# Designed miniproteins, single chains, continued (2), part 67

Each design is a single chain, and the fold is of that chain. pLDDT is the mean over its residues in the fold that is shown.

## One batch from the design tools (miniprotein)

Design m6304
Fold by ESMFold2-Fast:
Structure m6304 (fold): chain A 108 residues (1-108)
Amino acid sequence: DQNTKDEDEAIRKARHQYLLNMARDAFYTMTKGYKKDESDALKKTYRWADALMQLDLHATMQALGEVDSLKGIRDSVAARADEQQAALKRLDALSPQAQKLGLQQRQR
């Protein structure tokens, strides 16, 4: 029991640190990249948000909430997660082809 709990805690801490590092990199790239390449900064932010949506969003949002400088990104990710869930529900209701597309999205 204790060894299993310690392993689960280590995995959660590693995921937490990974997500914080990704979020900080995206945030600083957006902030400092404004004068160099705004398009690249935006692309990095979208790739980061996509990666977060493929991970445990609950743990991700909690991790981001612990860092004040990342609050704006956390709120944006949460809004995008809600939009994605609404889109998947709509796709499931439209047709067999749309249902198949919705299942493909959920399999990721």
Scores: mean pLDDT 51

Design m6305
Fold by ESMFold2-Fast:
Structure m6305 (fold): chain A 87 residues (1-87)
Amino acid sequence: SMQDQIERQRQISRIMTDTRQQIMDLIDTGIQNNTPESQLIQQITDITTQTGRQLQSLGMPDDQVSRIRQDQISWARTGYQQRLNQS
Protein backbone atom coordinates (compact mmCIF):
# COMPACT_ATOMS: atom_id res chain seq x y z
CA SER A 1 0.00 0.00 0.00
CA MET A 2 1.01 3.68 -0.28
CA GLN A 3 1.10 3.93 3.54
CA ASP A 4 3.54 0.97 3.72
CA GLN A 5 5.76 2.69 1.11
CA ILE A 6 5.66 5.98 3.07
CA GLU A 7 6.56 4.23 6.35
CA ARG A 8 9.42 2.36 4.61
CA GLN A 9 10.72 5.67 3.21
CA ARG A 10 10.56 7.19 6.72
CA GLN A 11 12.53 4.23 8.13
CA ILE A 12 15.17 4.58 5.38
CA SER A 13 15.38 8.36 5.99
CA ARG A 14 15.86 7.82 9.75
CA ILE A 15 18.58 5.20 9.15
CA MET A 16 20.33 7.55 6.69
CA THR A 17 20.11 10.54 9.06
CA ASP A 18 21.32 8.48 12.05
CA THR A 19 24.24 7.07 10.02
CA ARG A 20 25.27 10.56 8.88
CA GLN A 21 25.20 11.81 12.49
CA GLN A 22 27.26 8.81 13.70
CA ILE A 23 29.85 9.47 10.98
CA MET A 24 30.08 13.18 11.91
CA ASP A 25 30.42 12.36 15.62
CA LEU A 26 33.22 9.85 14.86
CA ILE A 27 35.07 12.41 12.72
CA ASP A 28 34.75 15.12 15.39
CA THR A 29 35.86 12.79 18.21
CA GLY A 30 38.65 11.32 16.06
CA ILE A 31 40.08 14.74 15.19
CA GLN A 32 39.89 15.82 18.87
CA ASN A 33 41.70 12.62 19.95
CA ASN A 34 44.22 12.62 17.03
CA THR A 35 42.94 9.23 15.83
CA PRO A 36 44.76 8.06 12.66
CA GLU A 37 42.71 8.55 9.45
CA SER A 38 43.02 4.82 8.59
CA GLN A 39 41.46 3.85 11.95
CA LEU A 40 38.67 6.43 11.57
CA ILE A 41 37.87 5.23 8.03
CA GLN A 42 37.74 1.63 9.29
CA GLN A 43 35.25 2.66 12.03
CA ILE A 44 33.18 4.57 9.45
CA THR A 45 33.28 1.54 7.11
CA ASP A 46 31.96 -0.64 9.96
CA ILE A 47 29.07 1.82 10.54
CA THR A 48 28.20 1.90 6.80
CA THR A 49 28.26 -1.93 6.80
CA GLN A 50 25.69 -1.99 9.63
CA THR A 51 23.61 0.64 7.80
CA GLY A 52 23.76 -1.51 4.65
CA ARG A 53 22.41 -4.52 6.55
CA GLN A 54 19.52 -2.42 7.91
CA LEU A 55 18.69 -1.12 4.41
CA GLN A 56 18.83 -4.68 3.00
CA SER A 57 16.45 -5.85 5.77
CA LEU A 58 14.00 -3.19 4.49
CA GLY A 59 14.29 -4.76 1.01
CA MET A 60 16.67 -2.28 -0.63
CA PRO A 61 18.48 -3.95 -3.59
CA ASP A 62 22.15 -4.86 -3.03
CA ASP A 63 23.38 -2.61 -5.88
CA GLN A 64 21.60 0.42 -4.37
CA VAL A 65 22.96 -0.41 -0.89
CA SER A 66 26.50 -0.66 -2.32
CA ARG A 67 26.15 2.78 -3.98
CA ILE A 68 24.85 4.34 -0.75
CA ARG A 69 27.73 2.82 1.26
CA GLN A 70 30.32 4.08 -1.26
CA ASP A 71 28.71 7.55 -1.18
CA GLN A 72 28.75 7.59 2.65
CA ILE A 73 32.45 6.62 2.77
CA SER A 74 33.33 9.26 0.12
CA TRP A 75 31.30 11.89 2.02
CA ALA A 76 33.10 10.94 5.25
CA ARG A 77 36.58 11.18 3.64
CA THR A 78 35.72 14.62 2.24
CA GLY A 79 34.30 15.80 5.59
CA TYR A 80 37.38 14.57 7.46
CA GLN A 81 39.79 16.41 5.13
CA GLN A 82 37.65 19.58 5.17
CA ARG A 83 37.59 19.66 9.00
CA LEU A 84 41.35 19.04 9.25
CA ASN A 85 41.99 21.95 6.83
CA GLN A 86 39.74 24.24 8.93
CA SER A 87 41.44 23.34 12.22
Scores: mean pLDDT 87

Design m6306
Fold by ESMFold2-Fast:
Structure m6306 (fold): chain A 62 residues (1-62)
Amino acid sequence: SNTEQIQRLDEEIARHQEELREAMGRLREAKTISEITSAIGEILRQMGEIFELELKRKRLLQ
């Protein structure tokens, strides 16, 4: 059902939000350009995943 699918999307979004928080932590502790670019890449990837999941969630509400 749409309700069950939304619940699963919410759980998946929460996991990606946690990974985003961890990546932001790595960025704060980064000491080299390589570490900075790696952390930024991970942040952007997690944000992209969250946005795609939010779009899927929005479609299920309509």
Scores: mean pLDDT 89

Design m6307
Fold by ESMFold2-Fast:
Structure m6307 (fold): chain A 76 residues (1-76)
Amino acid sequence: MEFSRELIEEAKREFERRKAELQPSQEQIDIFNKAVKLAELIINKDYKGILELAEELYKEGRLTEEQLAKLKEFIA
C-alpha cells in the first residue's frame, strides 16, 4: 500500500493521543486537519490542491497576500 497513506494515518493517531491529553480547541483541530491535508497533497505532488488550500487559508486570514503570491510562483 502507498507510503503516503501510512504517514497520514500515523499523524492522525498521534493527534488523537494529543486530543486526550491537551483538549485542543476547535481552531487547533482545524489547523491540524489542514496540516494533514497539506501533507497528503505534498506527498501526492498535487500542486493544484496545495494552491487551493493556500487560497482558502488566505481567505481565512491565515496567510498573507505576499505568502500566497510566492507560493503561486513556486508551483506555476
Scores: mean pLDDT 71

Design m6308
Fold by ESMFold2-Fast:
Structure m6308 (fold): chain A 60 residues (1-60)
Amino acid sequence: PSASVEVEGNTVILTVETSYGKHTIRATAKNEEELERAVARARELAEWAVKQDKERLKKE
């Protein structure tokens, strides 16, 4: 599994690739403060998703 967080202008792009497939989530921020919060949340979600998929594959 892999995940990436990209920023394009005021839009945060989270791409998650797991055993369920590839998913892309886009969120557009109103200002720089919202963008920073969106990036932080996207990175946290990316790390969580990769960890969960890896742990699930190892626990069986």
Scores: mean pLDDT 78

Design m6309
Fold by ESMFold2-Fast:
Structure m6309 (fold): chain A 101 residues (1-101)
Amino acid sequence: NAEKALEYAEKGIEYAKKGDGIKAAEYALLGAQYASRAAEENGSLGGMISAGVGELAAAVGLVLGKKYGDQKGAAEVARKGAELAREGAELALAGVKELPK
């Protein structure tokens, strides 16, 4: 849900600031996946697009960190992915608050 997307996006940004590009990318990916689900549930097209781009950025960060050992590049790309995941979650929340279960 949107709350988990925001929590994971925040952790992605924190790890990127610490220079841990791999952890930043892993948390950015989780944040983007939860943001995408929240945007789908709330019908936010903008949130879905932002979360989707964030997911791609996080995946690139994982490749840079894990395959190429580029922790700096991974942290920079993952930070952008996490920021997009946060935006996607915020757009999902701004549209329609949770539908009754």
Scores: mean pLDDT 80

Design m6310
Fold by ESMFold2-Fast:
Structure m6310 (fold): chain A 108 residues (1-108)
Amino acid sequence: MKELEEKIKKLKEEIKRLVEEYGASEEQKRLIEEAIEAAEKGDLDRVIALLRELRRLGAPPELIRLLGKLAMLQFMKKGDYVSATAVAIVGIGEAFDVELEEERKAKE
């Protein structure tokens, strides 16, 4: 659907803006680009691995959510609803874990 393509384009623009705003490292920028490419190729395992690596490197929870949502929409565009559901669940879980880590750091 044209609506999915428009949402994907807007999410890519929002991700790019967020990456610039939080001052992502060159390693984080590379992993973000690889995650976007893996999502476009429909590589579920690679997307999940890259989201987890970005979380390990301290990427903000908003970025993990946006990348997970982008991957979900890309899988939906391909008609792969099983992978779309899986990446949505993983993306939410990884973003939640990053929020808990930030809350703990703020209390120290």
Scores: mean pLDDT 76

Design m6311
Fold by ESMFold2-Fast:
Structure m6311 (fold): chain A 80 residues (1-80)
Amino acid sequence: VAELAEEARRAAEEGDAERALELARQAKKMAISQGDSLAVEYLERAIEALEEGDLEKAVEYLEFARKAAKMWEQLRAADA
């Protein structure tokens, strides 16, 4: 999830909203399957921003989603 969110953020920074949307939707599906509700919330906001053409907000939400996903992955590894 974190890697897909970071790729989506880079695509959005490059102005490639279509690529960013594709990657963000993939990241959201994975976050849902993993139970990462915080990453899902940020990814939903990023997808909405991308659909509205607000690349600046999308980049910010994708960065929050990446951080949330990374924290969730670290917590799961620590509890395993």
Scores: mean pLDDT 79

Design m6312
Fold by ESMFold2-Fast:
Structure m6312 (fold): chain A 53 residues (1-53)
Amino acid sequence: MPSELEIQLESLDVHERILRVTAENAPPSVKEQAKKEAEKQIEKLKKRKKELE
């Protein structure tokens, strides 16, 4: 069965994809700000993922 670790890692990957898609679909007026915010959140998720690995 998948370990709890594998489930957590996959959840973080899904969350990262959602953040990227949300930033790409942001209104033009805030798209740059949205992308920077998404990058910060993605970096936080990647640190979490490395913590679990």
Scores: mean pLDDT 76

Design m6313
Fold by ESMFold2-Fast:
Structure m6313 (fold): chain A 78 residues (1-78)
Amino acid sequence: MEAEKIREEALKLSQEINDLVQKLIKEGKRLTKEQLDIVTKALKYVREAIRNADTDLEKAREYLEKAKQYLDEFKKNL
């Protein structure tokens, strides 16, 4: 089911973001304001994708894509 796939991908993105943040913290690094803003936006779009998965599949996919883009931006700025 498409909604279930979106939820699964969104949860995997959320886990990947959390793992990257935890890795930085363990290395004694603090997120810059820019990195924190990017992470916050990525997590916001993950939540919106999950919220819309059962009601608006098109919006859920759009939010999932935005979350992926912000995660990629975060990785490039590491």
Scores: mean pLDDT 83

Design m6314
Fold by ESMFold2-Fast:
Structure m6314 (fold): chain A 89 residues (1-89)
Amino acid sequence: SAQLYRESSKAAEQAAIDDYGLSEEQLEKAKEIAEELLSKRPLTPENLSRIAEEVAKETGIPVAAAMLVVLSVVNERQARLEEETQRLL
């Protein structure tokens, strides 16, 4: 369900803010880097972990927070794909 992916994306984003104190600017920059790296690599657990490490190094946020941002971006992409498919019916 597109709705479940969208809710999961928002939950991951909110956890990064609430648990790690990310500002809107930090969150936006981390999302930009995550989206760029995700566009270049296949979605595997190993690549998700590597992308989170690279996002953390470039932004200075904790790796755990970077992983939440990566998961948020992945879930947003899945939600958009499902919404486009459902609206064609």
Scores: mean pLDDT 83

Design m6315
Fold by ESMFold2-Fast:
Structure m6315 (fold): chain A 53 residues (1-53)
Amino acid sequence: MFKVTLLAGEVKTIDFPKDMNVNRISAGLTTVVYFPKGKHTIYAPVDTTYEEV
């Protein structure tokens, strides 16, 4: 499970497989969190943080 914290302090919790790798890409005013195995993409403001919980 991953906890994603947005710039405005909003928190999203997302369930992902344990063997999934997370890649973070920053582009302009948006951070893209790319999950290659799960094909999940999260578009969030720059400086968005995420952690495995």
Scores: mean pLDDT 48

Design m6316
Fold by ESMFold2-Fast:
Structure m6316 (fold): chain A 93 residues (1-93)
Amino acid sequence: AKEEIVKVAKEALEKAKKATSNEEVKRLLDQVAEGIEKAAEVLDDAHAVGQLAIDALRETKKTVEKLAEEKDKETLSKIFDEAIERLEEIIRK
């Protein structure tokens, strides 16, 4: 379910955008979403797309947590963790 992987990742990134007032963070989240969509166009293996999405979300979480306001960090961390866990479930066989 390559389409499901992209959907889960994009929905998480959209939720993260709503949880922050930082325009640089919002731009980063849009770029990550675009990168995941582009990877899904090039890669035929759903597992490879899922692993790439998980890795991208983990990297993005670290950057967002450093740049975001303190009050938003817990909400943002939870959004990323829930999405990563869901993607790991999808790629698990």
Scores: mean pLDDT 85

Design m6317
Fold by ESMFold2-Fast:
Structure m6317 (fold): chain A 90 residues (1-90)
Amino acid sequence: MEPIPPLTPAAQEALRLVREAGRATADIKDPEISALLTASMLRLLADPSPETIRGAAENLERVADLLYSKGHTEAAEVVRRAAERIRELA
């Protein structure tokens, strides 16, 4: 079995924040939001690089914008804060 590289502390925290965004959006059932969050999680698990961490922040910024456009302001604020925290980790 090829060893999976261990997640960096920054990538672990980024994954935690993406999961927090997932919890905030769980009841919304939007396929684009679900796809962006899932893609961010899968990329962080496969490649814990600073580039991937920045990509996760950008995906969460898109999720926040979509939530604002649909009137989900409270969920959008949770996701926006998560994106800002992830950007600080890169």
Scores: mean pLDDT 81

Design m6318
Fold by ESMFold2-Fast:
Structure m6318 (fold): chain A 82 residues (1-82)
Amino acid sequence: MTKTKEYTEGNVKYTLTLEALPDGNFKLTGKGEALGVEGYTSKSVSGIAPAGENVYAGALVADADGNIIGQGIFSEKALLEP
């Protein structure tokens, strides 16, 4: 089962995806999308953890010149809280 949550902070839209893996672990991925910025780059660090442990992910968004315009550290709690 996959759960997804989207939100926007400043000029960056974040998409958080929690995936149940075949081995019983959970994977969290955060993706950033720069709104109205051409040539942006996005880097994601996915976390993997067993069921019952906290899983974390990171996302970093830079403009075409490499300036950081968005960053975040996320947990599965961010998908469940309003």
Scores: mean pLDDT 76

Design m6319
Fold by ESMFold2-Fast:
Structure m6319 (fold): chain A 96 residues (1-96)
Amino acid sequence: GMAELEKIVDRMQELLRRAKKILEELKKINAPESVIKRAQKLVLEIEIDLGLTLIMLGIAKLIGEVSDQMLKQAENLLKRVEERVEELEKLLEEAK
């Protein structure tokens, strides 16, 4: 339902903050330019997926209903965001 979709958005926002923090740490430790560019792309892709999920939440609030399809799409976007954060964490460990 609506609360579940809002919980997905909150989780994605937390993951985006974590992703941005990893990118800043990579810059601080002077990681290779190729690693920084990859991390920037991953952060951008997370921002896009969060943007799509926020649009879905906006539509759900407007119609007063969350469809099963909308929840499944939001869950799939969250999974992609989690996988991108895991890749960012791996980039940071390899750069140390």
Scores: mean pLDDT 91

Design m6320
Fold by ESMFold2-Fast:
Structure m6320 (fold): chain A 60 residues (1-60)
Amino acid sequence: PSEEAIKKAVELIKKHGKNPSDEVLKEISKLTGLSEETIREILRNLPIEKFAEALRLLSV
């Protein structure tokens, strides 16, 4: 994804926290190209500050 898409995804997580609704996960999935389950696993395992880095590494 673009840096703009990553920034928007990070902003959504900062606003909604580590347990966002399915609607928020769907929006992040659309922005990043990752599945909702992958996004939820990233949020479980990493602090929010590292979310952008994880998205860069896992998104092609």
Scores: mean pLDDT 77

Design m6321
Fold by ESMFold2-Fast:
Structure m6321 (fold): chain A 75 residues (1-75)
Amino acid sequence: SMEELKKKLEEAKRNGDLKRSAQLLKELGNIYYSQGNLDEALKLFKEAKKLAEQAGDSVTAKEAERNIKLVEERK
């Protein structure tokens, strides 16, 4: 559920787990995107990209960047 993902994100952030936080933010962004909430999806994907880059997770960073472009193309 969305609530479960938010709880996991809070735990990852508390533990300083940048890589996991980025992955969870991307997953949460995908849910908002599927619901048509493009503004929230964009915000979440941008945060996911930032944290993924800080963590050195190039895969998640590239996925988040693709998702940002996808959202902006729908606006």
Scores: mean pLDDT 88

Design m6322
Fold by ESMFold2-Fast:
Structure m6322 (fold): chain A 60 residues (1-60)
Amino acid sequence: DEEVLAFLEKAQKEGRIGQSAVEQAKEDPEYARELYNLLTNGDMELIQSLIEKKRQELKG
């Protein structure tokens, strides 16, 4: 989990994901792992879809 979060923080610094995505990943370990897997595979469309789905879930 710490290695996953470190990777996501690096991805945020590289401009690949937003700060809110990293903050949400710290609160949700399943989301963190899913986001990590998509980022390592380079599936940019799936990354954008996952981030948007998580934002919609947090609205409810």
Scores: mean pLDDT 78

Design m6323
Fold by ESMFold2-Fast:
Structure m6323 (fold): chain A 63 residues (1-63)
Amino acid sequence: PLTPAQQLLERLQQAKSRQEQIDIVIESLEELEPEAYSRMSEQQKRDLAEWLLDFYQEVQREA
């Protein structure tokens, strides 16, 4: 079994476009932290998703 973080990373690697990766991150964050995420604007959600994607890609390059 995969942890939620590992499932997210696997889906991100299988995504065919950056837009799909953003959508996957947003869906995962809504599942993990629904109360915190519901307080964010759509722009804040996208900004956070893009930041997380850039962070994940950087970590993958270094690993």
Scores: mean pLDDT 73

Design m6324
Fold by ESMFold2-Fast:
Structure m6324 (fold): chain A 75 residues (1-75)
Amino acid sequence: TLAGEALRLLGEGYAATKDVQTRKLLGEAIDRVVAGDFRGAVEHLGKARDLALENGDDETAEHARRAEELAREAL
């Protein structure tokens, strides 16, 4: 499912990131996907992607970007 794939990518990004604020945003996005709130998930994922890019964490940023695409498809 789109939600299942998004949760997998979010979990990988959450585990990989060393930044507390990025991890918090990814955790909030996970909660939103689980609740079926894909609009809220997209918002938090965009913020997490941008913050990861600012921190030079391209791996976490890419996981957040792909999860955001899947969440947008679920809208």
Scores: mean pLDDT 81

Design m6325
Fold by ESMFold2-Fast:
Structure m6325 (fold): chain A 74 residues (1-74)
Amino acid sequence: MSPEEKELLAQADQAVAAWGEEERLSPEEVAAIRAAVHATIRAGIAAGLSTDEIERLALRTIMLAIQRARRARA
């Protein structure tokens, strides 16, 4: 794993944990969002996307997953 991949995954983990705490998500919901974001980051790296493009896609993945979780729990 590259240093760049490690940094992106670490930042994603922090963001998902912070949002999961704020939104009162279950551990199962947090794990699912984390897995989806990790898949997005790895796919972006494999596709040769820039760090900025990968960060944008990862953030969108987190936001969409949180929106879906909010709707499911309402």
Scores: mean pLDDT 81

Design m6326
Fold by ESMFold2-Fast:
Structure m6326 (fold): chain A 102 residues (1-102)
Amino acid sequence: SMSAIKKLEEIIKKLEELKKEVEELKKEAEKLGDEELVKEAEELIEKIKKAIEELKEMIKELETEDNVAVEIGRVLRAIGLLLQFELELEKLKKKLEEKKKE
């Protein structure tokens, strides 16, 4: 449905904003010389990029999808990915703040 597509587009936008936050965190970690935190940030950026591409493919498939259960399942998957990456970013932010206190 158009509602499912619109929801996926909104989640993609949030994922792109989240990726930008991780990229800024990576820059701060580089300035502090925290090579492990830089690597963890790079890994999260790549996961977010792959998720955005997956959701874009889901949108293309939903243009011809009449099954409401399939539409709901894809929206829930997208929400789950967003929540997972938000949690991973919060963990990286805590590590960055701990490093700044050294």
Scores: mean pLDDT 88

Design m6327
Fold by ESMFold2-Fast:
Structure m6327 (fold): chain A 62 residues (1-62)
Amino acid sequence: AVVVPEEHVERVLLALHAARRPLSLRELAEMTGLSQAATSRAVRELVARGLAREVDGRYEVA
């Protein structure tokens, strides 16, 4: 398992709450300023924690 920076996780979670709609990895990367790889790791960590879920290849607040 790769250690995901907590700051990245918090930034992605904030973006999901702000959007009020399912977001793609590209949209999350654009909103957070993170790379697509860092965004992918952060969102997977949020899903593992039960704070986000995947819907049709997009992500939203759980």
Scores: mean pLDDT 84

Design m6328
Fold by ESMFold2-Fast:
Structure m6328 (fold): chain A 58 residues (1-58)
Amino acid sequence: SDEEELKKLIEEINSLLSKEEAEIFNGVLENLKEYKSTKEVLELVKKALKSLKELKES
């Protein structure tokens, strides 16, 4: 399901971030969930993970 995929991607992003960065990221996600659908949040999280992996490659 989209919800299960979203949870896995959030866990992957959190594993790549410091504790402080993860707190900021999760705060933004909680805010987004207030007014966006799960599918919209999932697409944003996919883009965020891709960008984060590219930054870590550098």
Scores: mean pLDDT 81

Design m6329
Fold by ESMFold2-Fast:
Structure m6329 (fold): chain A 70 residues (1-70)
Amino acid sequence: SARDELLALLREIRDTSPDGGARAAAGELEKMLLAGASGEELARWAQNAGRSGALPEAEAKRVAELASRL
């Protein structure tokens, strides 16, 4: 499911990213997803993280795409 793919992606970023900011952003998105945030809320947050540089643009786009499928 899109939810399972999103969880796997967020956990991979958190566990493997060399960027501490990206790991923190992925952790926050995982927390939001597990707390029941909507796909729209998750996509918006990821998009903002990409714009601010907290999450690399490619990862932010992929997270937003998966979240939009929730």
Scores: mean pLDDT 86

Design m6330
Fold by ESMFold2-Fast:
Structure m6330 (fold): chain A 68 residues (1-68)
Amino acid sequence: DYVRVRITWKGMNHDEIQSIVEQFGGTITRAYPDGETAEALVPADKVDELTKALQDFSGGKATVTVVK
């Protein structure tokens, strides 16, 4: 099953966020005009791994929140 997540970040570009999301079987569904927020659909069992990968890549400056 897929869940919608909201991702916020600093010090990364959209392509970097999209690449990491796609590594975990997700897809970006919306990019916000602030350039630092996006929504994605991600397999529910991959949310924790995605969150860790984004935090590792961003130096702890990315967050993932599950939104249903």
Scores: mean pLDDT 80

Design m6331
Fold by ESMFold2-Fast:
Structure m6331 (fold): chain A 84 residues (1-84)
Amino acid sequence: GAEEALEELDRALEYAKKAAPGNVPGIAALERAKEAVRRGDYVAALEAIDAAIESIKAAAPDDENAKKAIEELERAKKALEEAM
């Protein structure tokens, strides 16, 4: 549910910062996703997660920390979709 998704978003944020600390759009998308989850807007959260995934892929292709961030984000998406 929401708590699980927030924990996964926090782990994704840590990995994303390690992969590309200058990826301001990706980091901003992750923060928007967390805010959306906290207010119960799961549609907005899923849109923000998808934006974060695309930004992370573009900023740090083939980076191991980027791959871990995306894995955490895919888990967060699943937790939110199961709560809808």
Scores: mean pLDDT 86

Design m6332
Fold by ESMFold2-Fast:
Structure m6332 (fold): chain A 89 residues (1-89)
Amino acid sequence: GPKEELIEEIAKIIQEKAPLSEETARKLAEDIVFGYSKVLKEKKDIEKFKEDLFSFLSVGLRGLMSDEEIRELVEEIVKLIEENKEALI
């Protein structure tokens, strides 16, 4: 369904930017979508979500990507989710 398609698209972006397995990228995408679904009622928390996501990804991706590249990945993921937020309703 639309939520599964969104997870797959996020997983693809992660795999394109980082040398992670399809399974790892998919699991990260699932966790990201689950986390974002909780902030939909309070859009004021989007910036906090971006900061939390940056911190989370930095733990796993530091040394594979620069901080700037990780921030760009966060922005791409959040933009994709915002453009497809109806999939989470």
Scores: mean pLDDT 78

Design m6333
Fold by ESMFold2-Fast:
Structure m6333 (fold): chain A 67 residues (1-67)
Amino acid sequence: MKKLEEQKKRLKTELGLSDEEIQFLLDQGFEAEDLEIIIDTMRNDPRPKPEALALGTEKAREHRLSK
């Protein structure tokens, strides 16, 4: 629980995601580990936020499905 809240805060403060965008990710069933993949992907992606978020979301889903 605390790790999930920490990742949510990082998405908002470091990457500028809205509460609505963060809630959308949680509604998809993403956990703290999945959000960490999104954060890492977006921080290393020079593209606009929507494109970087889309790639991060895809990578997190692939990681989740590979378990």
Scores: mean pLDDT 78

Design m6334
Fold by ESMFold2-Fast:
Structure m6334 (fold): chain A 61 residues (1-61)
Amino acid sequence: SRAERAYERLVKAGVDPETARAIAEGMARGPVDPDTVAQSLAAAGIGDPEEVRKAVEEAAR
């Protein structure tokens, strides 16, 4: 599913499984802004902001 692909990409970008699942579920409900997700995770010290942004953008296609 789209959520499963988003989850796997986020985990590869360095996002922890729990946070990656929450973001993937959000993407399944509607469009998510890649900038907002990357910035929120960067503020928490989670993952690489550039890789997170790419993961969200690619999963939304």
Scores: mean pLDDT 78

Design m6335
Fold by ESMFold2-Fast:
Structure m6335 (fold): chain A 102 residues (1-102)
Amino acid sequence: SVEERKKIMKEILKEQLKRAIRFALEKGLISEEQAERLLELLDAEDWVGFLSLLNPEMRRVAMGLLYLGDELFNLEELSEEELREIMERHLEEELRELEEKL
């Protein structure tokens, strides 16, 4: 169903954003306090609050994932596994580019 697909996409998106937060914390781009607050906002699905708390570079990464998720949602042929793999590869590339600029 459309509702089930939306739930799956939202869960994948939240998982990838949590990975991005953990990466940012590990690299010292955000504080532990900021990371905890960002995770709380994601769990609450407070997207405006979440995006507003991010620095410009992390916001760019998050916005990219949101746009990709929207595009992939319209490709009904993709399985949950394929959606996860595409989203994970995109995040890995974005985080690699971010790390190279540090």
Scores: mean pLDDT 84

Design m6336
Fold by ESMFold2-Fast:
Structure m6336 (fold): chain A 68 residues (1-68)
Amino acid sequence: DRAELFARLVRALRGASKVDLSDPVIREIAIKELSELGLSRELAEEMLRRVSEGADPEAIAREAMARL
């Protein structure tokens, strides 16, 4: 279900926006969560970088859905 996938992506990206993504352990956990939702490692790393730069998690989740 694409609506369920979107909700999970938004939740994962909002979680990522509240943690220290410069910590390699935390970053790897966030990458793994996004990969389990179907994102490639490269796309997951791009989305997490943009969230760490202040991008809105919901907007990034919409872009990720369009690229899946």
Scores: mean pLDDT 85

Design m6337
Fold by ESMFold2-Fast:
Structure m6337 (fold): chain A 61 residues (1-61)
Amino acid sequence: SDELSAQWEAAFRAARETVDSIDTPYKRDILTRAMNTLSLNDETSPEAGKAAAREAAEELE
């Protein structure tokens, strides 16, 4: 649905913006891991995107 598409876009945008705010050389890997987590768990909220990015950053540090 259009609403689900917008939610996915918002979640991915939130993840990307969160990764950009993290001072790390692993930005690309963190973003990839976060987006995979969102897709596998069917998580479509901006809060989920932000959380996935933070969790991925902690695991790659």
Scores: mean pLDDT 77

Design m6338
Fold by ESMFold2-Fast:
Structure m6338 (fold): chain A 78 residues (1-78)
Amino acid sequence: ADASVEAWVAREMAIIEEAKKQGLITDEAAEELERELRELAEKARASGVEVRMDGISDEAIRRRVIAAGEDEKRKAAE
């Protein structure tokens, strides 16, 4: 149901906000991730069986946040 997609979006938005707040990603990267999150949420709603799409989208967003944090650490170490 749309309610589960809304809960997922809220959860992922909170993760992006925390990463931005801790300086793990830039403001621009956070906006990029939020934009992608909204697109994935729309795709999940359109799938008709959002339970499967919701899980896949969640993992993809989390990996992007982790990758952005790793890139920041790598650049800071240079």
Scores: mean pLDDT 61

Design m6339
Fold by ESMFold2-Fast:
Structure m6339 (fold): chain A 75 residues (1-75)
Amino acid sequence: SSRLQELRAEIAELSRRLSRDPDDEAAGRELHEKVTELLVLYLQEVKGLSEEEAREELKKASPVEVGLIAQGALS
């Protein structure tokens, strides 16, 4: 997916920005939003979930489960 690849690139750039300036609240908020979008899109493409179902899975997921989803989405 071109959107999945685009989100990965945006997340990588925001992560580099935050590494240089950890107090950049705008970059931190944008990174959080982009990671959430990536995880939702990944669950839709890999598990065949709707956007609503993917968001509900993320809300119910433990921190460990979110970490495992993120590993799949970022690789």
Scores: mean pLDDT 82

